# Designed miniproteins, single chains, part 94

Each design is a single chain, and the fold is of that chain. pLDDT is the mean over its residues in the fold that is shown.

## One batch from the design tools (miniprotein)

Design m3262
Fold by ESMFold2-Fast:
Structure m3262 (fold): chain A 91 residues (1-91)
Amino acid sequence: SPQDLRAAANELTDRAIAKLEEARALPGLSPEVSKQLEAARTAANADDLKKGRDLALEAARLSTVPQARKLALEAVDELIAAGSLRKDAAA
């Protein structure tokens, strides 16, 4: 149902937000990476999934911390999946 798709999208968005918060807590991040991770989390919290994924992907590209890059990329995948489910729910 559309309600089940929205619930699944919300779960994926919450997981992405948690991963972005975990990434921001890691030591050794540049100010630019921290800024992009915070912006991605803020966008995802505002249900702007496209902006959230684009910012998380930029954080991953800029990051020299392997664990931060991994978490940001996992958040990108989750936000892409959430966006797809929201589109299907709206159809």
Scores: mean pLDDT 89

Design m3263
Fold by ESMFold2-Fast:
Structure m3263 (fold): chain A 72 residues (1-72)
Amino acid sequence: SLEERREAAKKARENLDKAIEYYKQYVKDPSFKKKADEYSNKALEYASRLGPDLQKAVEKKIENIKKEAEKK
């Protein structure tokens, strides 16, 4: 369980980083939106295994990067 939590945390971070990268690319090319959404969903799924507090933190981070990408 502890090892599973650490693995989930690692994968949540990796998928969140990819989502951020793809949202930055989405600003230049709309084709990247689907990839960004895909990785953001994966990050949230892994974060959900870690508990509601961390899931909420990752959700808020994704909302912020989406807002920045859609802003302009």
Scores: mean pLDDT 82

Design m3264
Fold by ESMFold2-Fast:
Structure m3264 (fold): chain A 102 residues (1-102)
Amino acid sequence: SEIDKLIEEIRKLALEAARAAADEDPLRVVQAMMAIMAALTGVWLAVKSPKVPFEEAERDVESAIAILEEMRAQSTNPQLQAILDQIIELLEKLLKLTKEEQ
């Protein structure tokens, strides 16, 4: 599905972001990675189970976007900023598609 492809693309970009963030604050990197994983897991559960409300997945994605936007603003690494911008765009697209797929 298109949602499964977006989850995989975001996962790959998250690994690239982690590599680019080698000189960043480790706690901030961990928080960002955990937020992405929570968002992807929440979306996957909402799509697979009619018992899981989409509202939780929506909150997790919005939280991940906010954390990534803060990380981007505090970074001095243009490569990391570019990767974070791509992840944010894909998370916004994933949120829109998941909401429409209900």
Scores: mean pLDDT 83

Design m3265
Fold by ESMFold2-Fast:
Structure m3265 (fold): chain A 71 residues (1-71)
Amino acid sequence: ADGDDAARLLAERSGISLEEARRLVEEGEAQAIRAGASTVEEVADIVRDYLASQGVAPEDAEAVREVIAAA
């Protein structure tokens, strides 16, 4: 997936702009690639952890993780 569904969910739940949500999801995915993530589940876990590190509520980061893992 390109992360658009994940970014939309993050924007809706966190009240941030769709542009900022896309940036956060894209950076999380870039970190997953740099870490050598090879499965969608590994990418989803790293994106969740990155979002939490940026101040996203744990429940919102987990919801985004589920969208990425389901892609």
Scores: mean pLDDT 83

Design m3266
Fold by ESMFold2-Fast:
Structure m3266 (fold): chain A 58 residues (1-58)
Amino acid sequence: SRLSRAQIREIAREYDVPESYVSKLASTIRELYESQGLDLSREEIRRMVGGYIEKEKE
């Protein structure tokens, strides 16, 4: 994952989800966009991960 271990832990704690879930989601988002020729920044990946988790909480 492009996200640091510290960032994964912060997101996991903020949204009350497992670190493994955050790590897998971040990798999936990155790989999906890289397959389309798009290189996402860490900030973009973090934002997308947070957005997906927020929608799943509802």
Scores: mean pLDDT 77

Design m3267
Fold by ESMFold2-Fast:
Structure m3267 (fold): chain A 71 residues (1-71)
Amino acid sequence: DEELLEQAKQYLQQNSQEEIDERLKKEVPPEYKFVPGDVVKGPLSFEKITYIGTEENLRGYSESELKLLEE
């Protein structure tokens, strides 16, 4: 079923470290795992966080605990 495959891909995109690694190789940010403007999700957060390059914006989460969400 095409719809189920699409949902599965979307889930993997939001939860896959592989996708984050692929994006990093493409964009080559020197200091950060994410670039300002990326939308990330915390491990236990119901709220999406727009990364602006500041540690305070991440509410104390490390970059390794956050997952990149595709815009």
Scores: mean pLDDT 55

Design m3268
Fold by ESMFold2-Fast:
Structure m3268 (fold): chain A 75 residues (1-75)
Amino acid sequence: SFEEELERLLDRYAETTDPAEREALLDEIVELARKHGVSAREVAALMGRHGHATPDPAAQGRVHEAAAEVVARLR
């Protein structure tokens, strides 16, 4: 599903320290949202829920950072 794939990409983003991989993952998330016709508002809500469900505070912060970038790119 869209939500399962989104969560997988967000987890990869939170785990990576490579700026090039982060950029590629953000682009992949944006294209995934566009392909499924999901609005910036809906993507932000799903990413926010996943962030809150993330146990590691540093990883949670990275998920919220990714959310802000994806929303900006979808506008």
Scores: mean pLDDT 83

Design m3269
Fold by ESMFold2-Fast:
Structure m3269 (fold): chain A 95 residues (1-95)
Amino acid sequence: MMDDFVKRLVSVALMYIRGNPFASQLADTLVREMADWALRQGLSPEQVERLLEEIRDEAYKELEKIIKDKKDLEKGKKFVDEIVRRTLERYRQLS
């Protein structure tokens, strides 16, 4: 499941960098699905924060392998950070 979230996060970030208009909608879906998954697993806020940091770091590594342009990489990493932050915020609001 976590590996699945990393792959989806990377995919959505790449779509965003490439100007795909569906990237924002897919990001919204991913935020909801990750937060809802964490709640269903009964994870504590500390566990969720730690797992989101791991997801972010793994997504960063994957983007660094794929993206050669520094500006596009920065844009992708910023989008990953936004999705991770929104996921934690949603989790905290629902818990």
Scores: mean pLDDT 86

Design m3270
Fold by ESMFold2-Fast:
Structure m3270 (fold): chain A 104 residues (1-104)
Amino acid sequence: SLEEEIEKLKKEIEEIAPEIAEEIISFIDKVLAGTVTSDEVVAVAEKIKKLPKEVQKKLLEIFIKLLKILPPEHRQPIGELLALIVLDDPELREYTEKKLKELE
């Protein structure tokens, strides 16, 4: 079940952000392996912040869904990623807060 849900989210990432899909998917695999570093979270956030705002919103929604299905011990890097993406962007912050209430 968890693997199937993650594979669906990976496919959505490939459709929404094909240019950086490989990097985001690799990041998710490292989160699941417990091997992700804070530097890697920052690097992924910086790349996402260069994308069009509508693509950033869709990725934020996918990461919120991922956060919902992940075991507690794997949630911290995704939480940090969300925080970094919305840093200094009030519109993305409000969007993320709304989606967190709708999904959790």
Scores: mean pLDDT 86

Design m3271
Fold by ESMFold2-Fast:
Structure m3271 (fold): chain A 105 residues (1-105)
Amino acid sequence: SSYIKAALEHLRRAIEHLERAIEAVKRGDLELAKEHLRRALQHALIAATYLEKAGYTELAKELEERMVDLARRALEAIERGDLEAAIAHLREAKRVLEDAKEFLE
């Protein structure tokens, strides 16, 4: 399915941005971390849109809801300087995307 292929590409890009966000947090570059988190969320939401078009409506909604919540928690942790909590939320978001990618492959 062309929709599944598009979803997988956007999931891959979202995962890459989360990895860059984690490394930015570890280096104390919080502005770069926020930018990569924003881009990861954008790619994840585009992936969810393609999953919905492919008929994976429930998976798309769960992915959207979990990614929005985890991105918000990561952002809040970054803003209060809780780098350990920020990394934990970013790693959980990455796991959510990796699980969705593995399910579709």
Scores: mean pLDDT 92

Design m3272
Fold by ESMFold2-Fast:
Structure m3272 (fold): chain A 100 residues (1-100)
Amino acid sequence: AMEKSRELGRSIIEHMREVFKKQAEKDIEEIKKTPEKVELPPHLQRAIDALEKAGLKDFAKILRENGATLEQKLSALFSVAMANDLGEALDHVVRAAAAE
C-alpha cells in the first residue's frame, strides 16, 4: 500500500485547482472592469453556456455582459473550467483556440 503516494497526488491536484481558482478570480475581476461588450465566437459562447449549466451563472453573466479581448475571455474560461473540473467547457475552449 502506497498511502503517501496517493496523499501526495491528491495534494498536487488540490494545489493545482487552487492555483486555477485564484487565476479565474483575477481574470474575472479584470473583465468586470471593462465596460465594452464584445461578440464571442460560437465555441466561446458554448463554453460560457457550459459554465451556466454547471451552476456558475455569475461567471457566465460577466463573460457575456462585460467587454474583454478574445484572449482575456479564453484565459478566464480556461481557468474557471480547470478550477471546477468542467470537461465540456474545456473542450469548447480548445476548439475555439484551434479555429484560429
Scores: mean pLDDT 71

Design m3273
Fold by ESMFold2-Fast:
Structure m3273 (fold): chain A 119 residues (1-119)
Amino acid sequence: MFEEFKEELEKEYKKLKEKVPEALNEKEVEEMASRLELDMLTILVGKEEEKEKIIKEIKKKLEELSEEEKVQFTAALVKALERAEAFVEALERALEKIEEARESEEKRKELIKRIEEAK
């Protein structure tokens, strides 16, 4: 379900890159993308039921939109998804660094204690 949705979005994005209409309002796309960021983050890391609900709502909205509105909404979805993926990757890297720092701090505290006991 999510993989099919992602592939559909990527296909539409490729079409938009080749045939971006002059009517595509970059400011409106940015504003929509900002509103969709939480939904995209939920699709990536949320509970399965929440993911399915958001995907269904997005698919329904796409079916109800005009072709011009679909272009803008699809551009906003792709942008919001890319931002959400970048955020998750940054968070994963931060968590790895925190874990490394914790191990280093515990090792430092142990070494200090051993030095004090050896005096």
Scores: mean pLDDT 74

Design m3274
Fold by ESMFold2-Fast:
Structure m3274 (fold): chain A 100 residues (1-100)
Amino acid sequence: EKEKIKEILERLKALPEAEPFKEPLKNPFNPEEAAMPAGGISLSEIEERINKGEIKSIEEFVELLMEMIQNYLSLYEGTELGEKAKKVEEELKKLVEELK
């Protein structure tokens, strides 16, 4: 399963729409605050958790990614970031189906 998890992550990271989610974002309206919600995670942090052995299954990996995506959608719905988060969600669901 770890190999499939890494394949999904690498393919998601290759999406142009995933670029804003690779690293922690800064809030453009208040630079002192993180643009990521409380408990928000970047794709790089998810990759680090995989490498540390903290993610044991595809199910845990998908749940963590979906939580990240839903946090961005709740804050940025109707914006360019929200549209990019939707594209990442669509590709994640497609990749999970292909790699089952």
Scores: mean pLDDT 70

Design m3275
Fold by ESMFold2-Fast:
Structure m3275 (fold): chain A 102 residues (1-102)
Amino acid sequence: EPVEKAEKLVKEMIRIAAEMFELALQGKLTRDQAKELANKLTKIAKEAMEYIDKIEDPEVREKLKRRLLSALGLFGVAASIAGLDDEIPEELKKIYEELVKE
């Protein structure tokens, strides 16, 4: 149950990060779009972390944490390409920092 929910949320995060990255590469990522995608990603990341923390299998938990970290990393790269690092919420940065420490 927590695994299925976490997998679904992480998959959605990867989709959002990929969309932002594609828009950034095409030079089509606007500041408003970046802000909207960042806010959506932040909400999903918080929910994903709650389900990941409930997973008892350490191998499954670490696999999902790594996938979540990869999605956040791709999102950060997309923001940097577009020159929109300022639009990344502090809450999302804190989630990234917490995951890197583990």
Scores: mean pLDDT 86

Design m3276
Fold by ESMFold2-Fast:
Structure m3276 (fold): chain A 56 residues (1-56)
Amino acid sequence: EIKKKEEELRKIIKEALENKESPDDKTTDEFQKLAKEIGLDRTNEILAEEIEKYEE
């Protein structure tokens, strides 16, 4: 279900924004997999939403 994939993508983005370190290989692979399944337009929309919600 696409909604579950969007939720997982949001989790990865939030963790990446909170960490001062680069994401690990597993996190990068999972992000790429979800981005391909969700599509570029929706992935960019989710990225913009999560960045806007982040502290800075």
Scores: mean pLDDT 74

Design m3277
Fold by ESMFold2-Fast:
Structure m3277 (fold): chain A 78 residues (1-78)
Amino acid sequence: MTPEQERLIREALELVRRAIRDYAAGRLTEEQLREALRRAVDLFVEAGVPLSREELERMAEETLEYLLAHPEVSFAPP
């Protein structure tokens, strides 16, 4: 990978990590989390990762669905 591609991938991963943590903290809405994941897909496409945009978008959608479908995994009753 080129240094430029590596930087874009790093920025995409940092964006995803921040969005997930903010969402878990109640600072982001579902819509904002979805938008952040879409931005990360754009960055991965720009970086030229060996996956199609359709595949990256599907992975982002599955990740979002998993986080929303399994709130019980992150939410443990006291």
Scores: mean pLDDT 74

Design m3278
Fold by ESMFold2-Fast:
Structure m3278 (fold): chain A 55 residues (1-55)
Amino acid sequence: MLSEEEFEKATIGAGKLLAAGFSREQAVAAVQAGGGASREEAEKMVDEAIRRGLA
């Protein structure tokens, strides 16, 4: 659904939110609101940020 550029940008954004103390649920909601991503895609982006240690 998203381009590689959109996925990367959303993943970095999710990591910044987690690093700022937001919950996984709040980060997922923010990614959905910002990018038109589905819940499933937003969850993948947030989980990818966590795997990369961006949180």
Scores: mean pLDDT 76

Design m3279
Fold by ESMFold2-Fast:
Structure m3279 (fold): chain A 83 residues (1-83)
Amino acid sequence: SAALQAKKEKAQQILKEVNDYLEETKDEELLKELEEYAKKLQPEVEERQAKITADDEQEYVDFLIKVAEEMEEIVKKIEEKKK
């Protein structure tokens, strides 16, 4: 429970940092890449949410962390193009 909560908070923190960066820069290329990623991911998110049980919560939280880290990676790639 506490470990799952810590992982959820980590995912939320990464997503907050991505959103804060997007709001600060107002980067159209970043917004487009994040929207395309979200569209591709939506069916898997819906399927995983529909199948989630107490025993599967850990796997779903790990999935959310992976999603957050992939979004952070998209931000890094856009930042690197501007250096």
Scores: mean pLDDT 75

Design m3280
Fold by ESMFold2-Fast:
Structure m3280 (fold): chain A 60 residues (1-60)
Amino acid sequence: MSMEEQLEKAKKKLEEQFPLMVEFFMSGGMSREQAEEVAQSINEAMLTMLEWSLKLEEKS
């Protein structure tokens, strides 16, 4: 229950922040395509880390 809820909240926050991350990387000289790819990779890594933290807590 709490794991699914936390992942859902994290996904919503990452979706809200995605355009800002893309703009940030584009301001650094990346193309929109590259910025979107990098932002997606960061979001996936963040969600994976959160999932692992929750699973480790549960399994010790």
Scores: mean pLDDT 78

Design m3281
Fold by ESMFold2-Fast:
Structure m3281 (fold): chain A 104 residues (1-104)
Amino acid sequence: MDRILRAIADFLAKSPEMPSLVDVVRYLALTDELDEETRKKLLEVVEYIIRNNLENASDEEILELLRKAGVPQEVIDALEIFVDLRKNTDLSNKEIAEKLRSLI
């Protein structure tokens, strides 16, 4: 969990604006903080979303696609924390990054 939350926080801190959940998933697919099998599953979900024009799908629909693809629960839990902070707070992407770091 802690490595995944840190990776999300680092991405948010570097982002010029609030990224979509798909942007966060794509970043995690390219980071060395996750094993190769997990990264492959994340990339397959991103490619599925693009191919089927699902970029505007709800965060809940994207999380369900990740569960169906067999992405580890630890990764899904970290993404759910990001989604919750983005949906239920007025925090900027940089402030969410600081909040995620406080959970580590």
Scores: mean pLDDT 82

Design m3282
Fold by ESMFold2-Fast:
Structure m3282 (fold): chain A 70 residues (1-70)
Amino acid sequence: SLDKEIEELERNIRRIDEEIERLRRLIEQGIDVESQQKKLVTLETAKGIYLAAIDFLKKLKEEREKKLEE
C-alpha cells in the first residue's frame, strides 16, 4: 500500500538523520573530516530523494482519494 511505502521511506529518513548527526559530531571533533564531509553530502542527497518520493506518494494518495469522493 502507499501508506506502507511512505512509512518505510519515513523510517529510512530517520535513520539517515541519525547518521548525519553522527557524521557532524565526527567533523566537529576533527576525525577524518574530508571523508565524513563526502559521506554527509551523499546522505543529504539521499534524504532529498526520499523526501521527494514521500511528497510524490502523498500526492498520489490524495489524487486517488479525491477520485473516490467525486
Scores: mean pLDDT 85

Design m3283
Fold by ESMFold2-Fast:
Structure m3283 (fold): chain A 78 residues (1-78)
Amino acid sequence: SMAAEIAELQRRAAELLARLSEADRAAIEAALEPKEKALQAEIQALIDAGKLEEAQALAEQGLLDALRELVAAAEAAL
């Protein structure tokens, strides 16, 4: 399930981030920030339009995608 994949990616991300330097964590956060801001803007637009189910689905998919990118970036930095 998506929930199980999110939970596993969260666990993996936590393990990898704990192994990174402060500088590497900051660089990854800076690289991912524009996508996070764009996603938050899209979610807010859906909420403002009353499309709550679409907003929830986008938030769940966005979290999954963000965790995949975070894990990949962290693995590349090690």
Scores: mean pLDDT 87

Design m3284
Fold by ESMFold2-Fast:
Structure m3284 (fold): chain A 91 residues (1-91)
Amino acid sequence: MSVEMSYDAESGSVTDTVKREEDGNHYTVQLLKDGKVAPSVASGGSGETLTVTETFPSHAIDEVVSYVLISKDGQSVAEELVGATLSVKAP
């Protein structure tokens, strides 16, 4: 599995792209800020890329993480939290 996050300063959007393994597991991707899940959710089975996009205020971008839940037959088998590697841009 690979996780890539990008921030577009013009739109205020964080885009989280997760490439799943071809392992037969179900993947769910969400963005978290301060432990709170953003409304946008992407999910699917093996072999596909999942992308979720959500808008955050620029001062909160460093607190945004990718949350990936991996499940098999409805059972959680792994949870991954990946922090955004976003450059702090001075105003």
Scores: mean pLDDT 68

Design m3285
Fold by ESMFold2-Fast:
Structure m3285 (fold): chain A 78 residues (1-78)
Amino acid sequence: EEEERRLLKEANERAKKAIASGKFELPDWLKSEEGEKLLKDMQKAIDYYKKISPVAAEFMAYLFYRDLALRELERRRR
């Protein structure tokens, strides 16, 4: 429970940093076939929102980076 809050907080910070820098480092698991498909699907969602609203696209990118950060932190936990 306390660990879940710490993981979420760290994931939020990593996502904010990625948005601010405009760069996101791909974790090793994302270099797999499944990871590449996930990345492409999320990028399509970001590109879709980018045409509608830059703010919505930035928020979608933030959610995407946060999800990736959470997945990596959970993998390192075990």
Scores: mean pLDDT 71

Design m3286
Fold by ESMFold2-Fast:
Structure m3286 (fold): chain A 71 residues (1-71)
Amino acid sequence: SHSERAARGGREAAASGSGAGAATAAWQMLKNGDHEGAARAGRAGLEGMRAGRAKESPAAVQIAEDALRRA
């Protein structure tokens, strides 16, 4: 489904060190009315980045956090 695909994309983006990708996926889910999916995608992205999987991108972390806060 669309929500499942976006959530997976967010997790993959976080694993590859892309907070922007995680934030985009979460925002797209929110736009489609999937608040739970958006929150899960954003949290997974942030957790991946904080666990040190990201190459370190403080700006990307903040983008993901902002997206979550708006979800």
Scores: mean pLDDT 60

Design m3287
Fold by ESMFold2-Fast:
Structure m3287 (fold): chain A 65 residues (1-65)
Amino acid sequence: SSSSELKALQEKLDAITARISQIVRDRIAEARAGIVPDRDTLLRRQEELVKLSLERAAIQRKINS
């Protein structure tokens, strides 16, 4: 049971890490192409990154408990 729950938490952590990496890669690709996203788009991405970071920290705490 604990092994199954740990695996599920690790899969959620991987998904969050993948999403953060995708947002960062998209921003780098846009910057390299000379594309400047509008302020609202950048703010929404920053808000999503903050939320994902908090969720990642909560899951990591659960794994370490």
Scores: mean pLDDT 86

Design m3288
Fold by ESMFold2-Fast:
Structure m3288 (fold): chain A 100 residues (1-100)
Amino acid sequence: SLIDEIERLILEIYLLASELAAGRDQVRPRLLERAERAIELLKELKKSADEEIQKIIDEMIELLRRLREAVEAGAPAEEILRLAQEIMKKFSEFIKKYKE
């Protein structure tokens, strides 16, 4: 499903951000690719969501945009990992509300 694909991308973003924090700078292009894809899939998911769920989706898109900008600007790995952790937490909140 679209949600399963988004979940997989968010998990991959977290794992790549963790690798970056471990000194693997070569993962930056992969982080950018996953973030961009997650944004596009979230925009698609938003089209079929109610207004409350749309708000959470917009918050996730904004966090992903901030992650992308931080990676492109060469921000510290710790900042990028913090953003990835915030995205993962927001997605968990989204899933909990979406299944209600």
Scores: mean pLDDT 88

Design m3289
Fold by ESMFold2-Fast:
Structure m3289 (fold): chain A 109 residues (1-109)
Amino acid sequence: DPEKEREKRLEEIRKETEERIPEVIELVKKALKVAEENGEDQSVIDLLKENLKLLEEIEARVKAGEPLEPDDIVLVGAIEASALSVLGKVDPEYGKKKEEEDLEKAKNK
């Protein structure tokens, strides 16, 4: 049943994203601390602060029982990638892990 399978996949993606929001918030907080300590440009620091506010707003909506919109799922992924990019600049292991994960995903599609 294609319709039921589609609904199941959308629900699974939503649940996975909801479960990852607290981890992404902690990742952005870590990236912000590292960026400030490493003397990154103010524009990078401001972007991380804006992204943190957006994640906290999304988390509050989820805790209120509001389901994530498709755009929220894309935004959470983009914010995570941005935070990993900042961390990978100061810790090569973060950058390597992201590259390996992206390469593995590309092989399976």
Scores: mean pLDDT 76

Design m3290
Fold by ESMFold2-Fast:
Structure m3290 (fold): chain A 61 residues (1-61)
Amino acid sequence: GADAAGEAYKEFLKGKKTKEELIRASQEADRKAGDAGATVEGSNKMAEAAYEALKGITKPE
């Protein structure tokens, strides 16, 4: 779970992943971790909200 999301974030900061890839990695990590209570939509909103909050840190294209 967390390792995959952390790696995606590092790759994003290095410019190797796009915002979309970062969001998808977070969604996949949550789902793969077996958070059966969370919907795919819930995971997506969480990832997007987190990225929105941090959008001032690094802004890819």
Scores: mean pLDDT 59

Design m3291
Fold by ESMFold2-Fast:
Order: sequence, then structure tokens, then C-alpha cells
Structure m3291 (fold): chain A 57 residues (1-57)
Amino acid sequence: MKIVRENALVGLEIALRRIGVDEETIKRLVDEFSAQIEGKSPAEIMKLYKELVEEAR
């Protein structure tokens, strides 16, 4: 089931928007994140999510 991946992608978009990241950068980062999490476990997906949000601050 791809629910963890979809939740992480939606959550990332929301988090980046709250930080004030621009729309074009959000789309690029979400696309890159989507590629990176392919085949990853839920734990790895959450780790990458946290790292990306922290780097965007």
C-alpha cells in the first residue's frame, strides 16, 4: 500500500508552504523527494522528510 508515501508527499508540501518556501521550489523538492523515497521503508521516508524540512528552514 502506497499510503505512507502519499501522506509523506502531502505532509512535505504542507510543511514547506508553512515555512514560506515558494511554489516552484516546493514542486521541485516534492518531485525529488518522491524519487528518493521509491522503495524505501516508512522509517526511511520519515527520516528523509524530517531532513528536507529542516534543510528548508
Scores: mean pLDDT 77

Design m3292
Fold by ESMFold2-Fast:
Structure m3292 (fold): chain A 77 residues (1-77)
Amino acid sequence: MERVAVVGVFESVEAAKAAAERILAEVPGVLGASVTEHDGKAVLGVLVTKEDVPRVVEILKASEGFISVSVVPVAEP
């Protein structure tokens, strides 16, 4: 299966964690999620299959404290 990283930037770690919990609850195809702090913002990385990308992006855009989202293809082995 093709893997894709969806990266969301949030105003706070708490906002990013809330978005991550929602994604994990609503998208059963999530392979992993991580939250990191960068330059006073929170970065949420979500690893999903290609088919789940639109749903993850929708949840991120609807989340409190959302700033931006990018989609990065993960290299195949």
Scores: mean pLDDT 80

Design m3293
Fold by ESMFold2-Fast:
Structure m3293 (fold): chain A 69 residues (1-69)
Amino acid sequence: MVVPEERRAAAGEVLARELIALGVPAEEADKIGVRMVLGEPVERILERMIALGVPREEAERIVRRAMEA
């Protein structure tokens, strides 16, 4: 899916904030946010979040919220 650059930037920021709120270190949250801004596929973003210890249900919820930004 191709998302406008402005929406990708907003999505990355929302994603990073939600991850930090769950206790993910800011550096790791920012790395995933940058990957979303660069247009990495959603499944790869989910894999990265799960690898950091985020439950799949929470990861899917966060990605959905970020994509709506």
Scores: mean pLDDT 76

Design m3294
Fold by ESMFold2-Fast:
Structure m3294 (fold): chain A 82 residues (1-82)
Amino acid sequence: DEEKKKKIELIKKKQKEGDELMDKEIERLRKAGDFERAEALERLREANNKAFEDFLKNNSDIFDELLRHISEEVDKRLAELA
């Protein structure tokens, strides 16, 4: 039980790190005057956070697969910003 909660917290931490990188890119775009792309990326960030929360809720009994899937998605999002 506690171990499963710790795994969820690790997944959330990784999600937060991805969100922070997206936030930096959003701010860069806004500074460049590219408000349309900044808004699009902000919507994507919010949609991804919702998708991860939904995934956690629906798959809470399979934490190892949860951690793997979310790590892959976070890495994918970070790669899109690089």
Scores: mean pLDDT 69

Design m3295
Fold by ESMFold2-Fast:
Parts: C-alpha cells; sequence; structure tokens
Structure m3295 (fold): chain A 57 residues (1-57)
C-alpha cells in the first residue's frame, strides 16, 4: 500500500543516515521500528525494522 511504501522509504532514509541523526531522532526511529514489528505483516518492513533496531542497540 501507499502507507507501507511511505514507511519503508522513511526507514530506509533513517538507516542511510544513522550516523548523522540526533539522539532524539534515533529514539523516534526506534519507536517507529518497534511499531512496525508489532503491527506490520510485510516481510520487507519487518526485516528493515529489525536491522534498524540492531544498529541502534
Amino acid sequence: TEEEERILEGLRRVLANLDSLSPVSKKVAEAEAKEVLETSTNPELIALAKELLEKLS
């Protein structure tokens, strides 16, 4: 869906710019990734969210 594509694009942009993100932006990204893991059934979104959480750990 358009919403899934928008979220996917957002998460990809966050992953690409992790080293330049502020602590607040990193915390927001972590919350969004956790929400994706709880609500999404899209394998690509789930994989991306897991990767993001691993890199933020």
Scores: mean pLDDT 78

Design m3296
Fold by ESMFold2-Fast:
Structure m3296 (fold): chain A 70 residues (1-70)
Amino acid sequence: MEEEVKKAAEEAAKKMGEELGASEEDVEEAAKKAIAYTLRLAEEKNLSKEEAIDIARKTAEELVKMMSPA
């Protein structure tokens, strides 16, 4: 689960960052936060691997969008 969540968050953050012109630092921070939030939520809500991956991907995309200067 942790590796799959990390992979999903990192890939989603990079893709969104490329589209929005976000810095590498912002992309990395967004991915890191998305991973932490998703794993915490998975513990609290007893999420499946599939649910955690989906949440990580969406959270990373949203965080990159919020951090982008545009």
Scores: mean pLDDT 80

